# Designed miniproteins, single chains, continued (5): the designs that were tried, part 10

Each design is a single chain, and the fold is of that chain. pLDDT is the mean over its residues in the fold that is shown.

## One batch from the design tools (miniprotein)

Design m16314
Fold by ESMFold2-Fast:
Formats: C-alpha cells, sequence, structure tokens
Structure m16314 (fold): chain A 85 residues (1-85)
C-alpha cells in the first residue's frame, strides 16, 4: 500500500514536471511526504501532508492543470488514504 502510494506519487511528479505545472508538483510532493510519514508511523504528519496535497490539487484544478496530471495526483492520494485505513 505505502510503496504503491510512493510509486503513484512519483508518476504524478513526472507528469507535473512534463507539463511545467508547479502547483501540481507541490501537490504530488505533499503526497510523497504523506506516504513517507506513514512509513515512519507518523499518522498525524501523514494526515497534515494529505490535507496540503488536497489544497494544492484543488488550486491546480482551478488554474487549469491538465486532467492527466490531476488524475495521477488523485490516484496517489487515494493510495495514501487507503494506507491510512
Amino acid sequence: AIEEALKAAEEAIKLAKKYGDKVALLAAENVIKAAEALKKGDKLAAEEDLGLAEIHLAIAKLVGAPEEVLAAIRKALDAVRKALK
């Protein structure tokens, strides 16, 4: 679960960089931080980083990020949420 979340977040980072979307990149980086926090057993830090990722994802959508990038970030977020239970 955590390794799947990290892989999905890394793919989201690659897409955000491909499109030059800095806000989407921040969202994907926050997902990686959440997954790393979960790997260390810090559920509070993971929840905080997920909240930041959701905020940055919402901003990326508002400023017109490509749907491919938004979908990749959503997939990574869902993987971390499932790992949180």
Scores: mean pLDDT 83

Design m16315
Fold by ESMFold2-Fast:
Structure m16315 (fold): chain A 61 residues (1-61)
Amino acid sequence: MSIEELVKKLAELVYNSPRPLSNKELGDKLGISQSTASRIVEKIKSDKQLADLFHQSVQSL
């Protein structure tokens, strides 16, 4: 799965959650490690292109 696909799935999980999800819960739901989920979350925060993709994915839901 590409990082773009992971960002889209992450946006869907966050949008459908009534509470903030931990990196462990995100990893478990996406079928990836907690460390990988943590890296993706940090990359979304620091990378404008990935942050924009995340917000666009949330808006499309």
Scores: mean pLDDT 76

Design m16316
Fold by ESMFold2-Fast:
Parts: sequence; C-alpha cells; structure tokens
Structure m16316 (fold): chain A 68 residues (1-68)
Amino acid sequence: SSQVEQLRAEADATRAQGSREVTGLLNQAHASSPEEAVKLEAQAQQTAQSYGARVNELRAQADRLEEE
C-alpha cells in the first residue's frame, strides 16, 4: 500500500537525517574545547538514540500495516 511505502521512505529519510545531524555534532566536538566537546558528544549520543527510536517506530508501523 502507499501508506506502507510512505512509512518506509520516511524511515529511510529519518535515518539519513539523523546520521547527518550526529556527524555535524561530532565535527563540532572535534573543533571545540575539551569541555564543549564532552557536551556535544553527549548531545550526539542523545540525537542518535532519538532518531533510532523514530526509525524503529516508523518501520514497526509499516510492518504492522503490511500484515493487515
């Protein structure tokens, strides 16, 4: 169905966006003071977890709809 296809496409786009945001934060950490780097690395970890959870939710929704 178009809804399943849309959810899978959104999951892939969300994963790609999350990867870009995490990479951006880690690049900022590399260019920052040690104190700021620790904060940016923690933010990158939280960002990765949040995007990962959203990707998993979208894929689970698509899988459930596909089984109906």
Scores: mean pLDDT 89

Design m16317
Fold by ESMFold2-Fast:
Structure m16317 (fold): chain A 94 residues (1-94)
Amino acid sequence: MRAEAERKIREAAELLEEAEREEDDEKARELAEKASELVKEAEKLDPELVEELLELYEEAVKNKLPMSEENRLAAAVYLAKGYLPAVEEEEKLK
């Protein structure tokens, strides 16, 4: 189950990265929604992994750590669950 959950989270990370580069707001939203669904599926398969990644992301953002593979996956989980960094959250709230 963990390997399958990790695969879904990696796919979600890729979709969120594509959404960030997408010029079409509608397509960007669709990519983000797909990423959110993948993270929800991963959470059902391995909720402990998702919790670990959320904790890792909070620590990485607080310490401004460079983007490693683990931090990349953690960022995808955090964004997909709506836990955004303060700066990005303020921008999205508009």
Scores: mean pLDDT 70

Design m16318
Fold by ESMFold2-Fast:
Order: structure tokens, then sequence, then C-alpha cells
Structure m16318 (fold): chain A 76 residues (1-76)
């Protein structure tokens, strides 16, 4: 199924929160964390601009995979 804008935004919100927690746990500076989160915001904008259903679905699955990996890293 093709993810809606709401589903894409929700996935990126989760990705940002997990990445923030991961970088904080690793001792990254506030400036480094801000820069990483800004990159995620740019990726979200690009994902929302995808109009091709197949490309959008692949992007969404990639984001979900990143979320699962960050959850695994945070559990360790």
Amino acid sequence: AVPSDAEVRAAFAELRELLRRYLDAQGFSEEEKAAALEQIERLEARALAITDPAERARMFEAVRAEIEELRRLLAA
C-alpha cells in the first residue's frame, strides 16, 4: 500500500525522536544533534515530494527499516 502524507510524517517524527535519543546516548554535541535532525527534516521534505507510488512505498519501507535499526541500537 502507498503511505499517506500523514503516515510519512508520523514515521519521520518517530525516526527523529529515536535518532535524537541515540545521538544523545553516544555523547554527540547539541550542534551535531541539531545538524543530524536537520538532515532528517530535509529527507522528510524529499519523501513527501515523491508522487510515484512505487518510489514512495520504497522510501517508506526504508524509513521503517531505519526506525527498527535505531530501536535495536537503543535496546543494547
Scores: mean pLDDT 87

Design m16319
Fold by ESMFold2-Fast:
Structure m16319 (fold): chain A 74 residues (1-74)
Amino acid sequence: MEELTDFDEFVKALSKYFKEGKDVKITVETPTEKKEYHLRKDGTVIVGDKEMTLLEFISELRKYPKIKVKIEEL
């Protein structure tokens, strides 16, 4: 389990889990909400009943200059 507030550290952590062949749960905390995402090692991201690409997910996170990200192995 890792808690990160820096985007570069977040990308490094994701790279580590992909190299280990692990799916991860990502919890993103903004001032107004918390959302949980399931990031598969193949690069698909699942949130609730919705599926998105890793690129779309990263674009969404870049909209928030101050976020807290928690990464957990599944």
Scores: mean pLDDT 73

Design m16320
Fold by ESMFold2-Fast:
Structure m16320 (fold): chain A 86 residues (1-86)
Amino acid sequence: DERTAVLRANLERARAELKEAQADLDGYQSKMNELKTEYEKSKDDPVKAAELKAEYDRAQAEMNEAQDRIGGALTRIRGYEDLLAR
């Protein structure tokens, strides 16, 4: 059944996307924790503090995008699983 094969391939791709997005999210969370620690150590250096805050804000934006990717992948996985439940 070609339809079943296509749905399974789409499901596998969506699961791979979920795994990648989850790994990215974990990486960005770790980076943000490191940047927060460095920011707290750099309170006496306003230039360094501003640089670290800018990096933190970028990491937060990347984390938000990774969360959106996770949500999208989960929606696709659910849809494909529901279609395969026949």
Scores: mean pLDDT 87

Design m16321
Fold by ESMFold2-Fast:
Structure m16321 (fold): chain A 95 residues (1-95)
Amino acid sequence: MEELIEKARELIKKGEELLKEGNYKEAVKKYEEAIRLAEKASEYDPERAKELLERAREVLLEASREQARKSVEELKEEIDEGVELIKEAADKVAE
């Protein structure tokens, strides 16, 4: 079970690196994998597994928030472009 705990820690670190690089989707996948491994380890070492589960869930929540924020930013850019096109069309009709 030591190997499951260690692998979960490695996945959390990889996810943190991906999060810093702005690769939120990949970071989420790494954290989800870490949670699965920590849950398996909890059958044999519940105290250590509990600590890993808490940390993995915390960073998963952070990565999910950043992914959602990026999606909202992309939507705002599309809306701004649409508004500009509508304004241009209205100005041409007013001619």
Scores: mean pLDDT 76

Design m16322
Fold by ESMFold2-Fast:
Structure m16322 (fold): chain A 100 residues (1-100)
Amino acid sequence: SMVGALPGEEPGGPEAARRQMERDREQARELAERAREYAEKSGSEAAKKAAEVAEEAARSGLETAAEAEAAGRYGEAASAAGLGAGLAGIAAGVAKVAAK
């Protein structure tokens, strides 16, 4: 429902979208950091590559979210942060498996 809504059509208006964006920004950063921890702990080349993907996904999502937020497009910003967090999460999962 969050990513299926039209930009700007968030329950609770812009404030709800801003809160979701901030949660997703923190989650994206945490997931990228966790992926890097798996890579460093294991020394696995595959885990290092997955951590790089997680870090790039988080960076791209956060940059897009920041640009949308600066333009007052909080729904778009929340979607960008959410996508970044989702992709970083997938990559972190790959890093965890590769670290084993």
Scores: mean pLDDT 81

Design m16323
Fold by ESMFold2-Fast:
Structure m16323 (fold): chain A 106 residues (1-106)
Amino acid sequence: ARPINTSKAIGIRLNIDDSTTSATFNFLVTEPIAAGTQFDILLELNNTGSTPATLTSVSVSNADFTMKSGSGYTILPGEIAIVKGSATATKDLSNETVTVTVNISV
């Protein structure tokens, strides 16, 4: 059966420090996701460092990612930013790892 096209969300929380350049998060897809299905990505980015951090890119393995909150997001020291995006699966996913990569410039 194809997954119902209801918005599913992957939530990520990342603490950014003065050494953070990238982070990867692995999610095992236990419920099948059909090719062309859209799911939401929610990023909670907490800048615990002393330097402003800029979100430079987000990528999702086996999916096309689109940022809903815009591009070039800058997070000041001590701030928490909520970034929303959507990913569209490029192939059928079942018992397969989806990797979300977040790239930061500090």
Scores: mean pLDDT 75

Design m16324
Fold by ESMFold2-Fast:
Structure m16324 (fold): chain A 80 residues (1-80)
Amino acid sequence: MEELRERLTALAKELGAKLSDADIDVLVEAVLRREEARIPVTEEELRELIRNVDAYKKENNITGPLTAKDLDVVFPLIGL
């Protein structure tokens, strides 16, 4: 859990994505649910997830943290 949170935070900084700690927590939960289904999430998929989440927030003028419902829209768009 903590390792995944640190990885997502580092990738957000690398990619210049404006994600809050609350956004990262929501992404951690969503990724862990996918891994619980025994579908491994690669680092390339995590980078694509961060890019698409950042784009989704910008396109929809979302200034607050993401919700699980927002991820239900984003995950299918990136094949997750």
Scores: mean pLDDT 75

Design m16325
Fold by ESMFold2-Fast:
Structure m16325 (fold): chain A 87 residues (1-87)
Amino acid sequence: MELIKRLDELKEQLKKEVTEELRKEINKLLEELEDPKTLIEIAYELGLLSEEEYEYYLKHLEDPEVHSEVSTKVFRYLAKEIAEKAK
């Protein structure tokens, strides 16, 4: 799936552009992002999902569209935050 592949590509770019400490933390986070449940929990905690959306996604963990949508939202949030701090 295109979104999952894009997330993986951006994962590699982040690893190259961060300090060793940040690289380890990003690696750990991205490893957790491969688990759909963890992705959904992170997105909900970040306020990217409503309570209803959170419940819906938990019931549809096997749906690749759900994984792609949630991972894209989480990654876009993280990329924006990192870009802002890199100014």
Scores: mean pLDDT 68

Design m16326
Fold by ESMFold2-Fast:
Structure m16326 (fold): chain A 86 residues (1-86)
Amino acid sequence: MKELEEKITKIFEETYAKAKDGLLSGMQLNDLIDKILEALPELDTEEFRRALHDYATEAQNGKQFMSKEELEKFREKVIELVRSKL
């Protein structure tokens, strides 16, 4: 569990490090979701994919870019979801 949480956290940190002016674009957010699914193929279900996209959409809240604070909330939701399935 802890190893998976650390892996997810690293993916988020690497994605944020590529963010221009500390803001993530929708394309970077989609890449982040793809990396999470690739890292967790055993959890790659329709429900998990939908939850990731729903959480990302909610965190983005109609904005063009996602801030660090919004990204951290998305990360917390993803970790909770992973914990619930393992």
Scores: mean pLDDT 75

Design m16327
Fold by ESMFold2-Fast:
Structure m16327 (fold): chain A 56 residues (1-56)
Amino acid sequence: MERLKERVLAYLRGATSGTLSLSTLAALLGVSQPTARRAVEELKREGRISPAIRVV
């Protein structure tokens, strides 16, 4: 999970939008949408990303 969180953080640092597509993120990371959602939710809970980032 931590490695997946690192990849999500790297993607977000390169992104100009505050909105994430779970389908796109899951495809890019090679994981299921629920797994990608869990990583984003954990990062928000840990304060490592903005809680204002929307996941669609």
Scores: mean pLDDT 74

Design m16328
Fold by ESMFold2-Fast:
Structure m16328 (fold): chain A 77 residues (1-77)
Amino acid sequence: MAERAREIGRLYVERHRDAVADELSRLSPEDRERLKRSLEDGAVTVTARRIPDADDEALEAAREGAREVIDEIEKEV
């Protein structure tokens, strides 16, 4: 379950990679942190809807998955 949740989190951000990269390149450091948190929260929300039985471990894995992709995008900009 956690591995599937992590992948859902990764795909949530990856699906919008170009838009996320563009926003991160234009935003101040403070606004970048707000965007990152928003993306992580969105990944958790989507995962909870797709896996109704997701425990706290799975939801945290989704957040980690989103963060992994965000970190990859930041290295490229």
Scores: mean pLDDT 83

Design m16329
Fold by ESMFold2-Fast:
Structure m16329 (fold): chain A 81 residues (1-81)
Amino acid sequence: SMEEELEIMKKIEEVLLKHTPDPSVRDLIRKIFDWAYEQKASAESFVELVKGLLEDLAARGRISEEQLQAMLEEIDKIMKE
């Protein structure tokens, strides 16, 4: 349902922000999730885009490998619930 999709996406946003002290990366995460909420995006499809974004951010040195690993583990945990 739309309510379940929004709940999943909000949980993912919260855990990503928890692992992100950098204000510029936090702003990027919020902007992307705000866009997804406006588009009524599917959580399943959007999660794959988010994972790709996080991997790109790590490859560019904008987040650490430790942050990436923690974020991916939290996403997988939420998606299995």
Scores: mean pLDDT 84

Design m16330
Fold by ESMFold2-Fast:
Structure m16330 (fold): chain A 97 residues (1-97)
Amino acid sequence: SLDDPRVQADIATALALIEATLVKNAPEVSVEDVERVYETAKRAIELAKEAGDLQNAKVAIDSALEALRYASQQSDPEVRKLAEEKIKELEKIRKEL
């Protein structure tokens, strides 16, 4: 049920995919959008690792990386800088899975 770590990981991964999709389809990306994508993905990764579900962890990382790469192409230099920093952090996490 909802207290099952596997169910919590599935829900967190779904939320990470939703946030990534919203950013990729946004005409303008804010710093807050970048932070939400990153934090939602990190939560999904942590819960997936606790559940032993490395596939969900990889899905959350890959979707967030796509959204953050889109954010790194935006005109706002603060958005680009934050996205580039978060990309590097997620790539490190991915290598340690």
Scores: mean pLDDT 87

Design m16331
Fold by ESMFold2-Fast:
Structure m16331 (fold): chain A 77 residues (1-77)
Amino acid sequence: SLSDLELRYLVYQFTINSTRWTIDRLQAKIAAETDPARVARLQALLAREQQALSILEQERDHIFAQINALRQQQSES
């Protein structure tokens, strides 16, 4: 239903916001880190979180498109 999709959108938005917060924290840790080996590990974690964010944003946008399509159908029906 439309309500179920709207709830799923909110869940994805929450997860995206949490992932962005994690990225910001990792970037701050990298900026403060002086050990090259630890920097490399943090950069690998950052890259993983950035990839996860991209996937989550694509999935959220897909849900948003479904919400818009259903709203259009309700207006035409």
Scores: mean pLDDT 88

Design m16332
Fold by ESMFold2-Fast:
Structure m16332 (fold): chain A 104 residues (1-104)
Amino acid sequence: RPASEDELVRPTPNMRKLLETLGVTEETLTREELAHYLGQLDVKEFLYDPEKGYTLVSKNITTTDPAEANKLVVEYYEEELGLSAEDLTDPEAVLDKIAERIEP
């Protein structure tokens, strides 16, 4: 379930620093936008190509669906984000976990 544009989250100082390297200067982002940018923080593991879509390099998985791409990134960072297998079956819970992790 996509986040509402009115549901804005503020990244943590460390996340803000990483977002600035991607040219993202907004003080707040939607949960969906943040999940997308989170996937770009490790450019060697998760790549976006306009012609090919999203590719998780370590798993050799490619998708053109942004929601599926965000899910793949979250699954890859499951241990670091503290996500469970149950959380991964609910896109809203996944986005909530990402949002909680970036809150100060």
Scores: mean pLDDT 53

Design m16333
Fold by ESMFold2-Fast:
Structure m16333 (fold): chain A 84 residues (1-84)
Amino acid sequence: KLPALSISVTSGLGGAQGVLLPLVEKLKTLPGFVSAEYRIVDPTHAEALVTFEEGIDIDAVLEKAREIASTIDGGNIVIEKTEV
């Protein structure tokens, strides 16, 4: 199975997609990026699954992802490590 990040964005005013899309574009630049899948639940809630290569240090990727997320305003962003 491949290491992955599960991302959830909530925004009480709508526009969760507008927060999620720039975040995922930045995550695509991280080492070992393989794929990203999006699910727009509604204007206030968006999700993504971002998959990385086997052997990548997923904990280091998670820390970088959370650092990047902290630079993005407009919603509550939760990033967790998972596998696919």
Scores: mean pLDDT 83

Design m16334
Fold by ESMFold2-Fast:
Structure m16334 (fold): chain A 76 residues (1-76)
Amino acid sequence: MEEALKKIREEIEKQKKELEKKGMSEKEKEMIEKLEKVVKAFENRDYKTAAELLGVSVGTVKYQAKNLKKELEEAL
C-alpha cells in the first residue's frame, strides 16, 4: 500500500504541473491540496484524519483503503 501511495503522490505532482501550465482554478487547487492531505494521512496511518478529509467514517476508510488507491489513480 505505501508504494502505491508514493505512485499516487508522483501522479498528483505531475498533474499539478500540467494544471499550472493550463491555468489552475481555485477549485482545482483545493482538490489537489485535499488529495495531498489524504495521501499524507494514509502514509502516516492516520485514518482518522483521512476519514475527516473524505467525509466518511474511519471504518469506511480502512475498508475502502484498498479501493481508494484505484479511485485516486483514475481521478488523476
Scores: mean pLDDT 68

Design m16335
Fold by ESMFold2-Fast:
Structure m16335 (fold): chain A 59 residues (1-59)
Amino acid sequence: GAMAEREAKLVKLVGDVNKAIEAGDLDSVEKTLQKAAEEGVVAPENVPLALQDLKDVIA
C-alpha cells in the first residue's frame, strides 16, 4: 500500500542525508530535506529544525 512507498522514501532520505553529512555538504542536506518536504515525506516545519541540528554537528 501507500505506506510502504512512504517508508521506502524515508529510508532513502536518511541515506542521502547521511552521505551528504559525510561529505560535509550542507547545501545538499538542505536541498534533500526541502525536496522531501515538498513530496510530503517530512513535515515542512521539521526542515529548519533538522538543518539547525545538522549545522551544530557538522560546523
Scores: mean pLDDT 72

Design m16336
Fold by ESMFold2-Fast:
Structure m16336 (fold): chain A 69 residues (1-69)
Amino acid sequence: STVAEAFEHFLQGMEAIEKKDYETAKEHFLKALELDPSYRPFLERELEEAKKKGDEETAEVFEEVLKES
């Protein structure tokens, strides 16, 4: 289902962030939003968390995803 596919892409994006594979993370988050736009508020929260932690690389991924979606 589209819902299951969106969730899987969201999880793979988060896993890619942990691996510091920021380009792969961006692709997965863009696909998650394409399949289910309701992920937008979740990605906005992740951006805020990355900014609070001073994780500029992770913040840039979410910022670009939100700008391009």
Scores: mean pLDDT 88

Design m16337
Fold by ESMFold2-Fast:
Structure m16337 (fold): chain A 60 residues (1-60)
Amino acid sequence: SPLLEELRRVAFELADKTAELLHAIIQAKADGTPLSEEQVALEAEANRLGAREQALIKQL
């Protein structure tokens, strides 16, 4: 199913981005440093992917 393939792709991409972001947040907190511009952009991207995943799930 094209819908299931798209959902799988979005879900895996979201999982990867979320893991990367969480690792960055933990490291920044341990080091007492703020999130970088790139990491802030990654957070925005993760939020967008999450919204897309929810929209696709609603179509099942």
Scores: mean pLDDT 83

Design m16338
Fold by ESMFold2-Fast:
Structure m16338 (fold): chain A 120 residues (1-120)
Amino acid sequence: MEEESRKKAEEIRKEVERILETIRKEAPGLLEHFVKNRTVKLSATEEAAARASIEHLARLGILTEEQVRLALEHPPAALAVDILDSLVRMVIGILKVELTTTEDEIVREALKEEIERLRA
C-alpha cells in the first residue's frame, strides 16, 4: 500500500543519514590518527585519487572545511580518506542491491535518490 511504501522510503532516507552521521563522527579521530602516527609519500596518481575522494566526502558533508585542509596538507591522511570513501561506496552497493530486489516505485525512487546523492 502507498502509506507503507512512503514509510519504507522515509526509513531508507533516515537510515542512510544515520550511517553518514556515524561516518562524520568517526572522521576526525581517524584523520588525526593517520596524520600523527604515519609518514608516507604519495605518487602523483595517488595524490589525484586522494583529492577526488576528499572532494567527494566534502560534498557529502562528511569532512568539514578544516578537515579537508588537514587531509590535503598531510599525505598520511589519504589512508583515512580511503577508508571513509570505501564506507560510502559500501552503502551505495547495499542500496543498489536493494534496488534490484524491489518492485515498489516509491521505494525505488527513494533508493535512486540516495544512490545519486551519495555518488555526487
Scores: mean pLDDT 81

Design m16339
Fold by ESMFold2-Fast:
Structure m16339 (fold): chain A 70 residues (1-70)
Amino acid sequence: VVKIIVVAKSSTVKDDIPEELEATLIGKDFADIEAGDIVKFKSAESDKIFEAQVVEVDKVNKTLKVLVTK
């Protein structure tokens, strides 16, 4: 489980997404994620899966700042 901070979302994303949420990463370990990567994550509250581009990784606080693309 990681903290996601949504800095922006694509105009094609119709779902409401909070600016900050807890999520489970799909297919990648947090330790292997770098800025510029595309990640999929599942929201802890809504069970929805989102796709996002990572803009910043905070390894100390286990936090990703992302642009949601799908």
Scores: mean pLDDT 79

Design m16340
Fold by ESMFold2-Fast:
Structure m16340 (fold): chain A 100 residues (1-100)
Amino acid sequence: MYTATITADKTPGPVLAASVVRILAEHGATRITVESPSKVAIDRAVEAARALGVEAEGKVTDGPFKITAEFPSKEQAEKAANAAKKLLESFGYKVTVEIK
């Protein structure tokens, strides 16, 4: 299993948060953890993941918006993370990505 962590400088709106999760699921994410100070963004992202058959958990934190997603291959993790980063950056967010 490979892990992609996507961190944005601020929490996106619930619709954008759910869209990021859908991109990760489309690239083969099997598990997603969403961290944000916004419970509404977490709930919508987790609901979107579960609707797509992806295991999902949310954590309310005082930190930045963070999604950690697990993938079967490194190539899927890299493609998913890059696609999610491009989406968030297109809406003006500053995004960092880490793959393990």
Scores: mean pLDDT 87

Design m16341
Fold by ESMFold2-Fast:
Structure m16341 (fold): chain A 68 residues (1-68)
Amino acid sequence: MPSIEELLEEFRETLERNRDAPEEEFDRIVKAQVMRLLDTLDAQGASEEEKLAVLKEASEIEKEIREK
């Protein structure tokens, strides 16, 4: 199973590949990737605290990519 670090790296790479997409498409991709992160963490039995930490980091990655 992928680690939290691997999941966040895949999230970053997916957003970076799609940063030039139209805003509506980029927003759909972000939502899909966040759902995928949560589904994967749930499947791995992650705690509420771990999920919140991952969502916080994912939010920071999204902000960095949108600012570029």
Scores: mean pLDDT 81

Design m16342
Fold by ESMFold2-Fast:
Structure m16342 (fold): chain A 88 residues (1-88)
Amino acid sequence: MEELEKRVEELKKNYTKEQIEDLAEQFPQAELDYNRDKTPENLERLLEAAVALYVLAQEKYKKGEISKDTVEAARERALKALEDLKNY
């Protein structure tokens, strides 16, 4: 919970909105790469993309463009990547 919020803040400080959108678009590929080769580098890339997805999902939900279930799914993906990172 606290770790996810910290990652959200770090992402927003380091990247523009356009860069965050680009990172979110990379999520399917990052997940595929990590599933094929479970390295810390692939996991960190997956985590960054998952956090970017969550940030965009929160913004779209506030605008009424997506459902709460979609935001929760994005949040769960980011939390799973954070949990996996603890095993390294």
Scores: mean pLDDT 83

Design m16343
Fold by ESMFold2-Fast:
Structure m16343 (fold): chain A 88 residues (1-88)
Amino acid sequence: LLEEARALYAEAERLAREYAETGDEELLVRAAELAARALALKAKAEGKEKEGAEKLRETGEADAAELENPEVAERVLEIARRIAEELE
């Protein structure tokens, strides 16, 4: 589970970095989806389902078609970076 979470999260980071260079919102959406899934797996593996659910909710709110808003997009990228730090 943790290895799967790290793999998904590494891919999310790669897509988020590519989004930072290209501005392609499709990459941002995919990065957010992978980051949310990675967080859910990490929380399950650590037995911290409550904390994982809270962070997943923050990412899920952005996935609810609010990513067209630049402020929401920046928030999703920040959440993705924070999760990366917690994994490694």
Scores: mean pLDDT 61

Design m16344
Fold by ESMFold2-Fast:
Structure m16344 (fold): chain A 62 residues (1-62)
Amino acid sequence: MKVEVIDLGEKISPEELREILDKVKPKEIRIPLFGGDDEVRKAIREYSEEHGIPVVSYFGDV
């Protein structure tokens, strides 16, 4: 499976993220389990459900 990794910086807004996802249309989204904005994480999960794209959480520097 091909994986597109989205680097979720604390400076990215939900609006910018949605634009990136709409253009890239990744086959899999990876997000940190800890950190980041809840609104951004929610937008990713909603996008995942709409497009059937799996979301994988990972431990950062834990």
Scores: mean pLDDT 64

Design m16345
Fold by ESMFold2-Fast:
Structure m16345 (fold): chain A 92 residues (1-92)
Amino acid sequence: MEKLLEAVREAEEELRKRAPVVTTEEGAKVIERELNKVEPIEIKVQRDANGNHRLIVKLPDGSSGISSPLPPEVTAQEVADAVKEALRGASL
């Protein structure tokens, strides 16, 4: 878990270099790529009933976590915090 949280922090820095705001889909893909350097992680972006996006993070052990709702466009910190929330929710 600690190495995955480090990878999220590295992805957040990369996103901040690109733009002040990114789409939730783009942010999730960048973080997923960094996490996959550590272990195979899948991040799915799902639209909820209110039109907000949620991140579903699946770990290689089969556990999964889900983030709080996000708007369609997010800061690097907002998408990174959502991934961290989902990772912690996945029973670790």
Scores: mean pLDDT 80

Design m16346
Fold by ESMFold2-Fast:
Structure m16346 (fold): chain A 66 residues (1-66)
Amino acid sequence: SRAARLAERRALVARIREIIEQTLSGKISVDEAAREITRLVAQMGGLVTEEQVRAYLSALIEKKKG
């Protein structure tokens, strides 16, 4: 059903946000985060490489550091 698909997508997006927050707080490595985020994006039908995700996370970390 549409409701089940929306609930699943929301859960995947929430997990991606959690991984980004853990990466920014230093609880997990950028390499570990990139692997998990790439897998979760693929589950949503998206196409990204681990290299693209690593570049994005590195840019976020630099912005947070000022």
Scores: mean pLDDT 83

Design m16347
Fold by ESMFold2-Fast:
Structure m16347 (fold): chain A 85 residues (1-85)
Amino acid sequence: SLKEKVKELAERIKELARRLAEKTGDPSTGKAIEENLKKAVEKEDLSLIQGTIIGLILMAERHGDEETKAELEKLLKEVEELKKK
């Protein structure tokens, strides 16, 4: 179901956000991301998932985390495919 796919995406994004927060030393980033992902799962909101990923890509880029950025870009493509009818 869509809800199960959104939950799976949210867990994968949480893991990447945790890695990025650890590298940047800013725990407040993780809290904001977790709140957005919780809302996205509750509403099955792929656009909120997409926005959360884009924000994390920009953060990874600013911190030179090319590996995390690449993984986030893969997730972004998966979300875009799920939004196609």
Scores: mean pLDDT 81

Design m16348
Fold by ESMFold2-Fast:
Structure m16348 (fold): chain A 79 residues (1-79)
Amino acid sequence: KTMVINGSELAKAIKGASEEEKKKAAETIVTRAKLEGADKIKIVTSKEDLPALEPFIEILKEVAKKEGIEVEVEVVEKV
């Protein structure tokens, strides 16, 4: 089962967040995925939002790896 996250909303939510706040957000996302029985977290993002998300995606991958959850990023082009 895959839990899908909206990358644009995620980028807005983490804007101005400290490293500690980003780690807490990542832990919350991974905990939610585990509660839902998901084995994969998929972030769907635009190319525009990707640079803002990259540091968070790295933190999320690290947290998810400890729990045996895969993180996938899908880049979509919005016209």
Scores: mean pLDDT 79

